Designed miniproteins, single chains. Designs and how they scored, part 55

Each design is a single chain, and the fold is of that chain. pLDDT is the mean over its residues in the fold that is shown.

## One batch from the design tools (miniprotein)

Design m1909
Fold by ESMFold2-Fast:
Structure m1909 (fold): chain A 86 residues (1-86)
Amino acid sequence: MEEEQRKRDEELLEEAEKLTEELLKDPEVKKLYEELKEKVGEERARELLLRAVGLAKEQGVGDREKLIELLKEKVEKLIESVEKLK
């Protein structure tokens, strides 16, 4: 069972990474990501963005337009949360 679980987790992570890179080609998503990087640093920003994309995909959002919209919303909320922690 553990091998199947790990493979599934790796596949989900790889899919989230590919989807994130594709979405980052959108100028609006890229701008939000750059703002997130400015506040938390590139490594942490990447991790947070990847988690947001993964959660959106788990919600069954198959349309690219809806994925971009949901991703923008999640990234914007992450930026707000980081500002609140100041």
Scores: mean pLDDT 70

Design m1910
Fold by ESMFold2-Fast:
Structure m1910 (fold): chain A 62 residues (1-62)
Amino acid sequence: LDVATIELYLRIMEHEYDITFADVRAVAEALLPRVRDEAELAALLQEIAKRYRGRTVTVADV
């Protein structure tokens, strides 16, 4: 798992869910040490989608 893969997942979330990431790269970099694999990433992103729907997510939120 790398920053580019996480960034791609965040962009997919912006298109599929009512969420905006203020700085996609910075959020991806902040998420990288929190996840071991794509399954943990998917679970974490589902929690973010649930909490921040209709909102802008920043590095401080993750």
Scores: mean pLDDT 82

Design m1911
Fold by ESMFold2-Fast:
Order: structure tokens, then sequence, then C-alpha cells
Structure m1911 (fold): chain A 82 residues (1-82)
């Protein structure tokens, strides 16, 4: 598990970049933030639900950059829940 301080910093950095992203990329990053917040709270059920949403975004995305980002977030999220 990442230390709580590292999770809090990562969430803050992702929130800071949100306004500069495209709407499609914002959805991926917002879902990633929700996943990390669920992990920080110890809510594994909520974390798995957010990971499932990232998988759906990766499958549905027609933009290669958005798809790649969602797929990368899914890969990292699976490792964090393992």
Amino acid sequence: MLPDEQLDLTIAELRAVLPSLSPEMQEVVETTIAFLEALRAGDLEAARAQLAKLEELAAASTDPEVKAMAEHAVELGRKMLA
C-alpha cells in the first residue's frame, strides 16, 4: 500500500491538472481520483467500482490518447488492489 501522504499528494496533483485537460481526459482522471480516494478511505468495494468504470472508459474510448491513459490507469489500479 502507498503511504497515506503519498496518496493525498497524488490526488492533489491530479486535481490540479484537471482544468487543463479535454472533457474526455477529465472523465478518466476524475475516475482515477475517485479510485485513489476510495483506497485512501479503505473502501475496497468503492475502489473496485471505480476500477470497473476505468475499464469501461478504456473499452468505449475512440481517442487513442484517452484510451491509452484509461488502460494505463486500469493496469496500475489492478496492481494496487492485488
Scores: mean pLDDT 82

Design m1912
Fold by ESMFold2-Fast:
Structure m1912 (fold): chain A 75 residues (1-75)
Amino acid sequence: TVKPDAETVVKAAKEAAKANLPEEVAEKLIKRIEEAYKESGGDAKAVAEAFFEELSKLPPELRGAVIRTLLELLQ
């Protein structure tokens, strides 16, 4: 299993959010993960943790769709 770098995680998370969420919701999520990327100095785990924290605020159906797309993009 290849461990993705932080930039790859951020890019995949942005695409997953854009594909599955309303524009306003996607933009808020994207901003949060970009902030996590900057604050952590490019730590993929910190980006993933911030991403899942923001997903926890979404309805289960939207959360599931974003996660499925993210996993597909990280293959």
Scores: mean pLDDT 79

Design m1913
Fold by ESMFold2-Fast:
Structure m1913 (fold): chain A 103 residues (1-103)
Amino acid sequence: AAAAREAIARALARGEERVAGGATHTDANGTKSTVELRVRAGDAREYEIRLSASNAALGKSGSMELRIRLSPAGEVLGLSSTYTGEGAESNYLVGLGLNAVFT
């Protein structure tokens, strides 16, 4: 969690247009989650967060791409998401992404 936030903060500070960082963690239920950040800079800062989660014992996996567009002042100007997987996993991945970025 902390490593993901630090990677995201560094990427945002540098305005990198590449994968700038990522982290993997395992939940108490055995679900493994990976977060990757891609950053684009301009008059409105854009970044993309890729999340994936899997649980081998349950045979389940999902992935989500979350695109956030920010003003230079850090205000959210737009939010879009694309996910693959089944419905319950989407809420889990959104929670992970928001927690990694904003906490």
Scores: mean pLDDT 57

Design m1914
Fold by ESMFold2-Fast:
Structure m1914 (fold): chain A 78 residues (1-78)
Amino acid sequence: SKEIVEGFKELFDATVEELVELVREGQIDPEKALEAFRKGAEDTLAELSKVLTPEEYAEVKRIADEAIERLKEQLESL
């Protein structure tokens, strides 16, 4: 179960870095990058709510929320 939470943290972190790079290269708009990540996180969390324990779900949700804020801050710094 800890491995699942850790895996999602790594996935979210990698996705943030990829989206920041795509925006930096001018391939996508910052607003579209943030919207896409937010929607992807929401859809993922909705599916995970059916499979994870409440404690694991709360942890993944916290990680997702932190990743969204980190992406937003990094995009605002470009």
Scores: mean pLDDT 84

Design m1915
Fold by ESMFold2-Fast:
Structure m1915 (fold): chain A 77 residues (1-77)
Amino acid sequence: SSFQQRLERLREEARRLKEEAEELNLPESVFQDIENTLELIDEAEKLDPDSREFAIKFTAAGILLAGAQFEIELAKK
């Protein structure tokens, strides 16, 4: 489904950000946000994509991933 493709894209982005965070020696908090993102994606994958619970977990995963990306971009400055 299109939602499965979106979840897989978020997983790929999370893995990429984890590698970049490792290269930049970022603090544990950034890795924790990435791990929490991956857990939310795993939980969302088990839910009905039309459910409110799916929407909440999918949105939360996106917000946490954006925060991790912001920290990585800030570290590159």
Scores: mean pLDDT 86

Design m1916
Fold by ESMFold2-Fast:
Structure m1916 (fold): chain A 71 residues (1-71)
Amino acid sequence: SLEEEIKKRIQELVRRLSELARRGAPWSEIERISNLINEANRYLLQGDLEKALEYVKEAEKEIERVEKKLE
């Protein structure tokens, strides 16, 4: 289901964000991405899967950008 897909993607985003923090990514970037993940989870809990997926996709883009800057 889309709900299960979103839950799995949020779990992966949380894992990747924790790894970025451990690698010394700037706190401002960590906080911004954390807020996107929190919004995704908020909409997921409300049953708004379309909005939840939008925030998941935005968080994924931001995480990829920060990961690239650390490499």
Scores: mean pLDDT 90

Design m1917
Fold by ESMFold2-Fast:
Structure m1917 (fold): chain A 67 residues (1-67)
Amino acid sequence: MLSLAEAGRAVAPVLATLSLEQQVGALAALTALGRERVSPDEVVEALRPYLSPAQLRAVREALRAAE
């Protein structure tokens, strides 16, 4: 498990490759989780509406590397 801040830091490079609209949606979704500790699966599910399957895979790999 990661803190929300650690998860955000781990996925930041992936988010930086997104459009502004995707970045805003993704940040809102992560904030809406409202939890200090998150699993990689929770982060991936929160981002699913905003990211492509390839971008979601990159997020999963970044989160697993951060654990």
Scores: mean pLDDT 77

Design m1918
Fold by ESMFold2-Fast:
Structure m1918 (fold): chain A 72 residues (1-72)
Amino acid sequence: MEKSKEVQKLIDEVNRLREEARRLGMQEEADRVYEKYKPEIQKAAESGDYDKMVEVLKKAVEELRRLIERAR
């Protein structure tokens, strides 16, 4: 239960950061970050590895935050 809530929170954060990057004119860069991590997230989801999903989602969030910081 706790892990699935953390995964959902991180998915919401990724979506929020992608929307913020889009508003800054960096949609293509944000999409590239998402596509980079998407296969690992999908594999972890298929195997029920919530710890791996959390790890990969945190990396995606960090990279998206750095992208937004560079745009400002």
Scores: mean pLDDT 81

Design m1919
Fold by ESMFold2-Fast:
Structure m1919 (fold): chain A 68 residues (1-68)
Amino acid sequence: GASAAARAAAMRLVEEYGAPAEDVDAAGTAAASGNDALAARQGQRLIEEYGAPEEDVRALLDAARAAG
């Protein structure tokens, strides 16, 4: 399961930037599974489509990898 840090990072993206929970979860799940190419693509979509800061997206992906 995701660590508390990964969950906190995901909720921040949903609540502060309006990113859809399913898209945030997809990015985190890709990172947790070690699919770095998919995680990078999903993370870039969060930045480009929802205006999420690169720092916050990176925090999600890093925390999710650590939790996986």
Scores: mean pLDDT 84

Design m1920
Fold by ESMFold2-Fast:
Structure m1920 (fold): chain A 59 residues (1-59)
Amino acid sequence: SDVEQTVFETLKKEFDAPDETIQNAVAAAVDFLRGVNMPLTVERVLPLAKSILEEELKR
């Protein structure tokens, strides 16, 4: 979706990480928000995907 693509491109510019790692963080954020019936917007997906990505990169 356009939201997932926008979030991926934004995180790719900010983080030096493999595309797969960034894509997995975005997918996890989208899956979580779908599970709790929240709107899939850049405003909601981006901060959650960023938090997930930051936690993965600490390990």
Scores: mean pLDDT 84

Design m1921
Fold by ESMFold2-Fast:
Structure m1921 (fold): chain A 84 residues (1-84)
Amino acid sequence: SVELARRIGEAIAKGDAVGVIEEARRMGGSEEAITALLQALLDAILGDANGAVGYARRAGRLMGLSEEGIRAIEEGAREAASKS
């Protein structure tokens, strides 16, 4: 759901790797999708907005999310990178 995707984005924005894993698993995310989300989190912490958004988009597609869900994760990743 868009709400669960938003929770993933919020966890990324907070730098919360455990939260990212937990929320992705609630959505039935694969190991590949979870790995992409953790790569998005790492790039965001390092201030790489383009990398963070790219991995967030990949993860959302791997999880079969709607355009709204993908955008929610992208927004969280971009916000995290802007604060780094």
Scores: mean pLDDT 85

Design m1922
Fold by ESMFold2-Fast:
Structure m1922 (fold): chain A 81 residues (1-81)
Amino acid sequence: MMSLKEIVLEVLKELSKSSVANEEGAISLGLLMAEVEKRAKELGLNPSVQEIGEAIVELYKEGKIEVIQNKEGESLLKPVE
């Protein structure tokens, strides 16, 4: 069974290489949250917004995610390679 953290990281890696990423491979928090929720539901999981947020924070502490803020104050996320 994939952990929620594994789902977050894999979704982020996929989105960072897609056309929805910015020039740095960074993705909006809202887009990441929506896609993680969709993937988790397909796997029979029903995570809350808080649980997804906690998984993102843990990945950041582990050095697996980089957080960037844009000029609008939005949090953008990219994987650390």
Scores: mean pLDDT 80

Design m1923
Fold by ESMFold2-Fast:
Formats: structure tokens, sequence, C-alpha cells
Structure m1923 (fold): chain A 68 residues (1-68)
């Protein structure tokens, strides 16, 4: 989705290829782990998934607990 790619590029400084890879991952926990590797340490990977509409805030909270 071009809109989600644009959001990732503008706000999180990801390349188009990195944004497309992140959006292809169907498992939210795996997507959050990849986001943590691509983003600065002060940015929540699960929080990015909430911004993309891939998970709820409650799901993001549980994912962050697992990734810590």
Amino acid sequence: DEEKIQLLQEYFRLSREQAEELLRIEDPEEAARLARKLLPPNVSGAGVLVALGKVSREEAREIERKLR
C-alpha cells in the first residue's frame, strides 16, 4: 500500500524496499522485530505497527513485552 510506504518513509526514514519488506510480514511479532532492527532504538517497533493499522494498541503492548 503506497500510503503506508509513504508513512514509513516520511516519519521513520525507511527506504522503499525496507518499508515494503516490513509490510509483507504477516506475523505481527516478526514484523515488530524487523521494525526494531530497521528503526532507531528509541522508536517502538510495535508502535509503528499500530500506526500502520496492522495491530491494536493492546496487541502492541503484548508484543513489546515479548521483545524486551
Scores: mean pLDDT 76

Design m1924
Fold by ESMFold2-Fast:
Structure m1924 (fold): chain A 67 residues (1-67)
Amino acid sequence: LFTRNVTEEDLIKAFVDAGVPEELAEEAYRAFLEGGTKALVDFLMEKLGVSEEEARKIARKVAYELL
């Protein structure tokens, strides 16, 4: 589901608020664009060293911030 007038800055802030470092937020966003939620979860597990459940929680929190 999309939101209205979401900027790249808003997306980066949503990721940072969810616990993703700012320098990784842009890469997380690109992973989501390339492969959706599965790619985002895989990216978070590899780069942050978090569990699949924690990565899914981060993705859900980002969705909540943007909706």
Scores: mean pLDDT 74

Design m1925
Fold by ESMFold2-Fast:
Structure m1925 (fold): chain A 98 residues (1-98)
Amino acid sequence: KKALIERAREHLEKAEEAFRAGDLEEARRHLEEAVDALEAIPGELDEEALEVAARATVLAIELGDLATARRVEAIVEERASPEQIERFRRRVRERLLE
């Protein structure tokens, strides 16, 4: 579990850096790797995984990759509690409104 969360975070950080540099192709590649790592986490998602998921969703929306944003939302909806899903949605909204 922890190794997959760490892998997801590392790829997400690289995707965010590539996006800031204007390298949209590299940003999409690293985002895909981060989402694959999130999806591979067995069982319920913890708070750290949900934070990575929220950041990945925001980046996917900024990249215009709605398919990836929906994929992350589906992972969270299937594997998080109702309270965690509400926190995830709030975090995504707050980041997009900044």
Scores: mean pLDDT 83

Design m1926
Fold by ESMFold2-Fast:
Structure m1926 (fold): chain A 77 residues (1-77)
Amino acid sequence: SAVEEARRLLSQQPLDPEVIRRYLESEDVEVQLAALEVLLEKAENDVQALVILDEFLRHSKSEEVKERAREIREELE
């Protein structure tokens, strides 16, 4: 599935804003949610997690993805 492929590819790539933005261009909400989950699992600390959340909040066009990112961000603050 597209979700499984996104999880696999993101697990193999470094945490890079350009990699994040490629997945944010996907119109598939499930792919964006999977990308958010994998990237947060790869975050080594809360600072890195907040950078990932900020990229999703700033660049995603999906309210569902933004709402999920907001919920996670509130748990870290």
Scores: mean pLDDT 77

Design m1927
Fold by ESMFold2-Fast:
Structure m1927 (fold): chain A 91 residues (1-91)
Amino acid sequence: SLPEITDENLRKAARTIAEYLAENPLPADVEILRTLLKSLGFSDEEIDEFLRLLVENPDEAAEKLYEMVKDNPEIARLLLSRALSIEKLKE
């Protein structure tokens, strides 16, 4: 089951995703995240700014991702799910 939507869990999920993409920038993983965020209402421009932050400042990228999702429970749940999928891929 998915973790509870808390500040701590969302920050951890955002950091997991940001760190994974910064260290393992596989085009497929980037495209999946882009598709997810676009389907949930984010513009290509907002997503491109986030992806730029991953290279320039991963900590700020993690914070931005957390802020993008914290006020939308459906987006938050999807990011928690993606973070779990990333962790399972490391196994």
Scores: mean pLDDT 75

Design m1928
Fold by ESMFold2-Fast:
Structure m1928 (fold): chain A 62 residues (1-62)
Amino acid sequence: MAVLAASDFTPTAEAGDFLGGTATLDGRTGGALVDKRTGQVRVDFPDGSTVDAQLDPPGGEL
């Protein structure tokens, strides 16, 4: 499972328990959706690939 540092996530929108924004993972930037309750992140890259990651710290303080 990939790990995303909170500093590599830039929030741009909030919708309920989710934060939408941009994340940089392994040198690539994509659209990201963070579940504020679990710290789980989905990053959707412009090439159509999607990566599941966990925010560091695991508790998902944003």
Scores: mean pLDDT 74

Design m1929
Fold by ESMFold2-Fast:
Order: C-alpha cells, then sequence, then structure tokens
Structure m1929 (fold): chain A 100 residues (1-100)
C-alpha cells in the first residue's frame, strides 16, 4: 500500500540521518532530540494521507535543519542530512504522482 511505502521511506530517512549525526560525532542529546522529532512525526504520519505526509515532511525538514544550525553542526553534515530529507520528500512525491 502507499501508506506502507511512505512509512518505510520515513524509517529509512530517520536511520540515515541518525547515522550521519553519529558518524560526525554530534552530541548525544542532539541525536536524541532529532530521533524524538522523527519518531513523533512517524507516529503522526500513520493518520495522514500521502499528500499531508509530503507537506508535513517539508516542515519537519526545516525544523531539523534549524535545530542542527543552532547546535553548530558542520555545514557539510547539514548539507548531507538535507539531501537525505530531500530524497525522502522526492520518493513520497513520486508515490503521490502514481496515485493520480
Amino acid sequence: SAQEKVLKILQEMKNRVLELLEKNKAPKELIEEVQKLFDNFIEQSKSLSVEENLEALKELGKKVIDLLQKNKVPSETIEEIADVILEAINKIDDILKEEK
């Protein structure tokens, strides 16, 4: 189902973002805060349409990037994380287009 595909994309995105933060030695507290943002979003995503998930993910992406900037994460790491989030956005947009 489209919903199951969205959930898999979101879970893979979460895992990749957290792995990048750990590889770049981000503080444990920051990693836990980012994990909480993704976990809360994934739970909410279960009640959202594919289109609502796409828009909500765009807003989550902005919040994550802002949080990383405030915590002085290196720009190179932020760019890699932004690319991971954009890839997830594009995959969900492709699912939305296949339903129309």
Scores: mean pLDDT 88

Design m1930
Fold by ESMFold2-Fast:
Structure m1930 (fold): chain A 95 residues (1-95)
Amino acid sequence: GVEKLEEAARHLKEAARAVAAGDIRAAFEHIVEAAKLLSSQKGIPVAKEDVEKALEYIGEALDALSAGDREAAVRHLEEAARYAKRAAEKIKEAE
């Protein structure tokens, strides 16, 4: 529910900070935790589209990291965090 999506958003923001600092190990650890939390919430109908968008942006961030594009990786992780927060807000508004 809401708490897991807010936790996922926090992990994604910490991942973006880690990438900006050059700490790729810490970034990867935060990305893995965020992806697990987001994937566990895919069954919530009102949040589904935003959760799927957050996971898509995580994929784009990983592609950017593989290409050495840290600025693109940071932007994609921040977008993923935004969608995770939006998913949490939609659950709050629906119930």
Scores: mean pLDDT 87

Design m1931
Fold by ESMFold2-Fast:
Structure m1931 (fold): chain A 100 residues (1-100)
Amino acid sequence: MPSVEELLEKLKEAARNEDYGTLLEVASQLNEKLKSASKEELAKVAEELREFYEELVRENAKKGILIFVGELIAGIYKKAGNEEEAEEMEKEVKRLKEEM
């Protein structure tokens, strides 16, 4: 099985290529790997994905990609116990859905 770092790299590439099939597959594999992760590891992964989300916003990525990545980030923050960060990301995703 690929490492968390390899899965994050593949997820970022799939998001930029608008490859929803690969995004779903990689997100599933990442979530499976993160089941045994510490809260510290979960928070680090969520922060890396949040930085990537900010890059996607600057690149004017499609709303569907932003919603997908944002929901993934919110879920990982919740698992890490970072409720405030999770709620802020959930609000951002809700805003994007309302603008569609």
Scores: mean pLDDT 86

Design m1932
Fold by ESMFold2-Fast:
Structure m1932 (fold): chain A 84 residues (1-84)
Amino acid sequence: SEVGDKLLEVAGELNRERSLEALKAGDKSKLVHATESVRNAEDPRSLKLVILWPSGTIVTEEEAKSPYDPITREPITRLEPVEL
């Protein structure tokens, strides 16, 4: 879908820029990956890019204090678009 493709493009661009900056700084623990599940989004303006922790906790990328789930200590592997 057009909306899903645009969200993937935006998420991929944000992830790419963040990953490049983290790699240049030598901090790989802050890397996140865009997910392809965003293709089901209806309206990009109603969605936020968030981190879905393995524990089921959802936070925005800017709200995350650590690249690790505070409960399970598993690393972030993706950003998920959700309607909050």
Scores: mean pLDDT 48

Design m1933
Fold by ESMFold2-Fast:
Structure m1933 (fold): chain A 65 residues (1-65)
Amino acid sequence: AEELLALGEELKAQGHDDAGRAAIAAGESLRNGDGVAALAGGKELEQLGFDEEGRLARERGLAAV
């Protein structure tokens, strides 16, 4: 959870606001035990072109389901 939240803040600082919000949403979902929502956030990151970050969110989401 904390890793994705930190990643989201870093992405926002780099000007990638959409990807940053998706990573933060995935991290918050993991913190709340919602692996399904974290998987959705990972897919959104992949659609935005952040394949490695999306993969991380999906792996963490699958582990939480």
Scores: mean pLDDT 79

Design m1934
Fold by ESMFold2-Fast:
Structure m1934 (fold): chain A 100 residues (1-100)
Amino acid sequence: ILELVEKLKEAIAAKNWAAALHYLMGIYAEMEKAKEISEEEMEAIKEAARLLADYARSQGWDEVAALAEEVANADLKDREKVLELMRRTIEAMLARQRAA
């Protein structure tokens, strides 16, 4: 997860939306598969979500920005809520790509 989060942060910094979506989907798959997510991994995910929200907001992608911001502000102990918000963020990003 931490390696994927670092790659996601790099993709966001590079304004590479396709790469950001790819790594976000990878993080989601690893979270679903994992029995437990560490506090360090969850904090890293939240930091990347804050960066994604800022980038999406700069592009006018209000729904993606709002969902990513919810991930960034989520309780670290609420894994189910974080997973649901990440899934919805991915769906919103995919919808935005198709609309372009």
Scores: mean pLDDT 76

Design m1935
Fold by ESMFold2-Fast:
Formats: structure tokens, sequence, C-alpha cells
Structure m1935 (fold): chain A 53 residues (1-53)
């Protein structure tokens, strides 16, 4: 989940709408993804990614 979000954020072919949805879900940067993954766990990152997409 975290690696998938990081790939989406880093890929220039990812639509801006997807990046905006990830930002709204609190996954707008690699640092935010790492913080959530470390503090609350991978399952929260997975849920937020699924909600954003």
Amino acid sequence: ASEEVKKLLSDPSTPQSVKDALKTAGLGSVEDVNRISTSVGESVVEIRLKKAL
C-alpha cells in the first residue's frame, strides 16, 4: 500500500485528479505516507488509497 502510493505520487503519468484525491486522503507526499504507515499502520494507508481511487 505505502509503496503503491509512493509510486503514484512519483509517476508523472499519474493523473492530477488521482494526486489531488491522495492529497485529500492525507497521502499527498512520501513523508505523509511514511508518517501514517509508521504511526497508525499499513492498513490505514490501504483504506485511504482505496477511498481515493
Scores: mean pLDDT 79

Design m1936
Fold by ESMFold2-Fast:
Structure m1936 (fold): chain A 74 residues (1-74)
Amino acid sequence: STAEIFDKIVEILVEMNKKIAQAKTPEEKVKVAEEGLKRIKELLEEEASPEWQAFADQVLAMVEEFLEDLKKKA
């Protein structure tokens, strides 16, 4: 269900944030964010309903923007 996928995305984001906070170098932070983004992309591919696709595209755009901002600080 959409709710189950959303909960998993939140868990990935929380775990990613904790690992980013623990990372000592900007390069390690970028790597953690890239791994998190990959997991989110794989999870979003599990559900292909029209309503979910629009939401998925927005979530991916937000995570990619966060990753770009993180790289600029590296």
Scores: mean pLDDT 74

Design m1937
Fold by ESMFold2-Fast:
Structure m1937 (fold): chain A 88 residues (1-88)
Amino acid sequence: MEVVLELENDLRKPENREKVAQAYREAKEKGVTLVIKLTDANNNVITLEFTPEGELIGASVEANSEEVSPLGKATELLGEALRRHEEE
């Protein structure tokens, strides 16, 4: 089984970082894949899949506007959020 987290906002927001940290802790504890669905500022849906160790193993983008957010930027922001909570 996997842990799934859905977010509607920029990962820079503290509430979203806390949700990511909580989901990551749960995925680590259970030894399962973490799936994160992000709706970015342009209403694009980005789905990211991580191992319990935080390694990116899957990524997809559903473009709902002419402006597509760079998947790399979303991955960077997510990695930063996860690193912030590694101490827990």
Scores: mean pLDDT 67

Design m1938
Fold by ESMFold2-Fast:
Structure m1938 (fold): chain A 64 residues (1-64)
Amino acid sequence: MTEEQRRAYEEAVRRLEEAKAIHPSITDEDLELAKRVARDAAEQGLTPEQAFQRAMEAVEKKRR
């Protein structure tokens, strides 16, 4: 990843960890899945907000 992509990923991860702290329904397994999706999104050049959204969509899709 470029430094810009890494910063986007780190910001998305920060938001995901904050979401987990606030929402007890988000498990450690969900967070690990979310982090992988956020990394892939950041590597595609998406913003931190877009990476966070994609990660949360993946968690929702798994749970239904």
Scores: mean pLDDT 79

Design m1939
Fold by ESMFold2-Fast:
Structure m1939 (fold): chain A 100 residues (1-100)
Amino acid sequence: SMNDELLEAALAEIGKILDEHGIPAEKKAALLAGARNVFRSLLGRMEALGLTEEQKRAVIDAGLAALRELLAKHGAAASVRDLLMAMTNAMMDKLDEILA
């Protein structure tokens, strides 16, 4: 499905961002597992709300931007929880903006 393609593309991009910041393999695996669950849930919600592909991409991009910002500030010291929460909050804020 389009959502599966968007999910796998987002996870591939997260993996690249983590590699660029020297994140250890165990932490990368934990973050990718958590991100898969969060992004799958959100993509399903966006589909149910009738969002366009462009709108779904904008929400995903907001999450990726938050990941990059937190890693730039904290690097490998950022916890998996903090990285997932930052991505989730940024994506929810962008979704709320689109729905306003």
Scores: mean pLDDT 89

Design m1940
Fold by ESMFold2-Fast:
Structure m1940 (fold): chain A 74 residues (1-74)
Amino acid sequence: SAEFEALRRELEELRERLREAIEARDLARIEEIVRRLDELLTGAGERLTDPEQKQELFDFAGEVQALLAEFLAS
């Protein structure tokens, strides 16, 4: 759907911005991006019914969690 395509693009853009913020160690930007990602992922998880879209969302959340875990360990 167009809504899911828009969501996917926004999530991918935020993930890239998060990666950049982590590399720059910009705590304020990391916090801002994480809040936006959490908002989008929570809202999408409540609305999505398609198993493939749910799996894509789950995989994306796992990638974000891995990036944050790496940052917190460094």
Scores: mean pLDDT 82

Design m1941
Fold by ESMFold2-Fast:
Structure m1941 (fold): chain A 103 residues (1-103)
Amino acid sequence: MREEALKLFIKAVKALQDGNYEEAAKYGVEAMELFLQAGDVRGAATALRFVAEALKKMGKQEEADRIQKLADEAIASYDAGDFERARRLVEEGLEIAKKVLEE
């Protein structure tokens, strides 16, 4: 699972570099879900921060700013040892990202 999450994240990064922002956000969300399934909350939070950047490139600035804040707070919480709070923040950001991508 974690290796599959990393492969999807690499695809997301390439899509962003190629200007395929919606594809980048979708691969980022898929990578995030696989990181969470693998128990890699910090990896999921990093992928969430990437999804925020892709959404910003799509013109979804307000939602991107909210997701970026959640991702940054999740990483900080994880690094402070609060894994439960980190996971909750990542899951909140994932739900926002999924709603934006559902149009």
Scores: mean pLDDT 88

Design m1942
Fold by ESMFold2-Fast:
Structure m1942 (fold): chain A 93 residues (1-93)
Amino acid sequence: EEERERLLEEARRYFEERLELLQRRGLLDEEDVKYAREEFERLVEEVLAIPLEELEELAKKYGVSVREVLRALLYEAASKAISKAIERAKEKR
């Protein structure tokens, strides 16, 4: 998509804002934040590797645009990375 870079920057901004909030509240330390960033980049690579044809099929299935599918997948990647970081932080006992 033409707007792929913009959607990625939007998701990255959302992700970084959530990480800052969680770190400020003492739920994640610097190591957890680093882990979350590495996990987010890994998940983003997986999303960007999805063929356009698969994104088109998902868009058709849900009655949305390919852009909306891509946005949803990128925000899901951010949420998954944050969830894994929180889970990891809890296991540091």
Scores: mean pLDDT 83

Design m1943
Fold by ESMFold2-Fast:
Structure m1943 (fold): chain A 70 residues (1-70)
Amino acid sequence: GKAEAALRSAVTAAALGNLERARHYRDLAVSLGAPELSDEELERMARVVRGQFSDEQIEALLRESEARLA
């Protein structure tokens, strides 16, 4: 759903170092019914994503998640 797409957008934006965009999508996800997510939890999730994917792959994941929010 849109909450999951917003949360994925938050984590991938954080993984790319765009913390302002990441916080915006986190707040959007919470407004859509997702659980509250702290900056520390968001950074932990972002760190896992950075360990698993290249920046190019993360950018593609962010683009896909943003498309699902449209």
Scores: mean pLDDT 86

Design m1944
Fold by ESMFold2-Fast:
Structure m1944 (fold): chain A 76 residues (1-76)
Amino acid sequence: KEEEIARLREEARKLLDELVETSVQLIHYVVGLIADKNDPEKVAELEKKMDELQKKSDEITARLNAVRAEIERLEA
């Protein structure tokens, strides 16, 4: 039980690291949008990349929530 909780906590930490990385990339793209706001082609490319990162962030968040729920279930 404790070993299982420890493994799930390690998985949650790795997912958090991935979420932080994705958030940093999103910030860089937001800065890019501000810098290139007068170039509609570059804006469209950045918006597409941001949409892809948002989907990835949502997937990581869903998995993180599932891992947290499993930890809570095992601790109960």
Scores: mean pLDDT 82

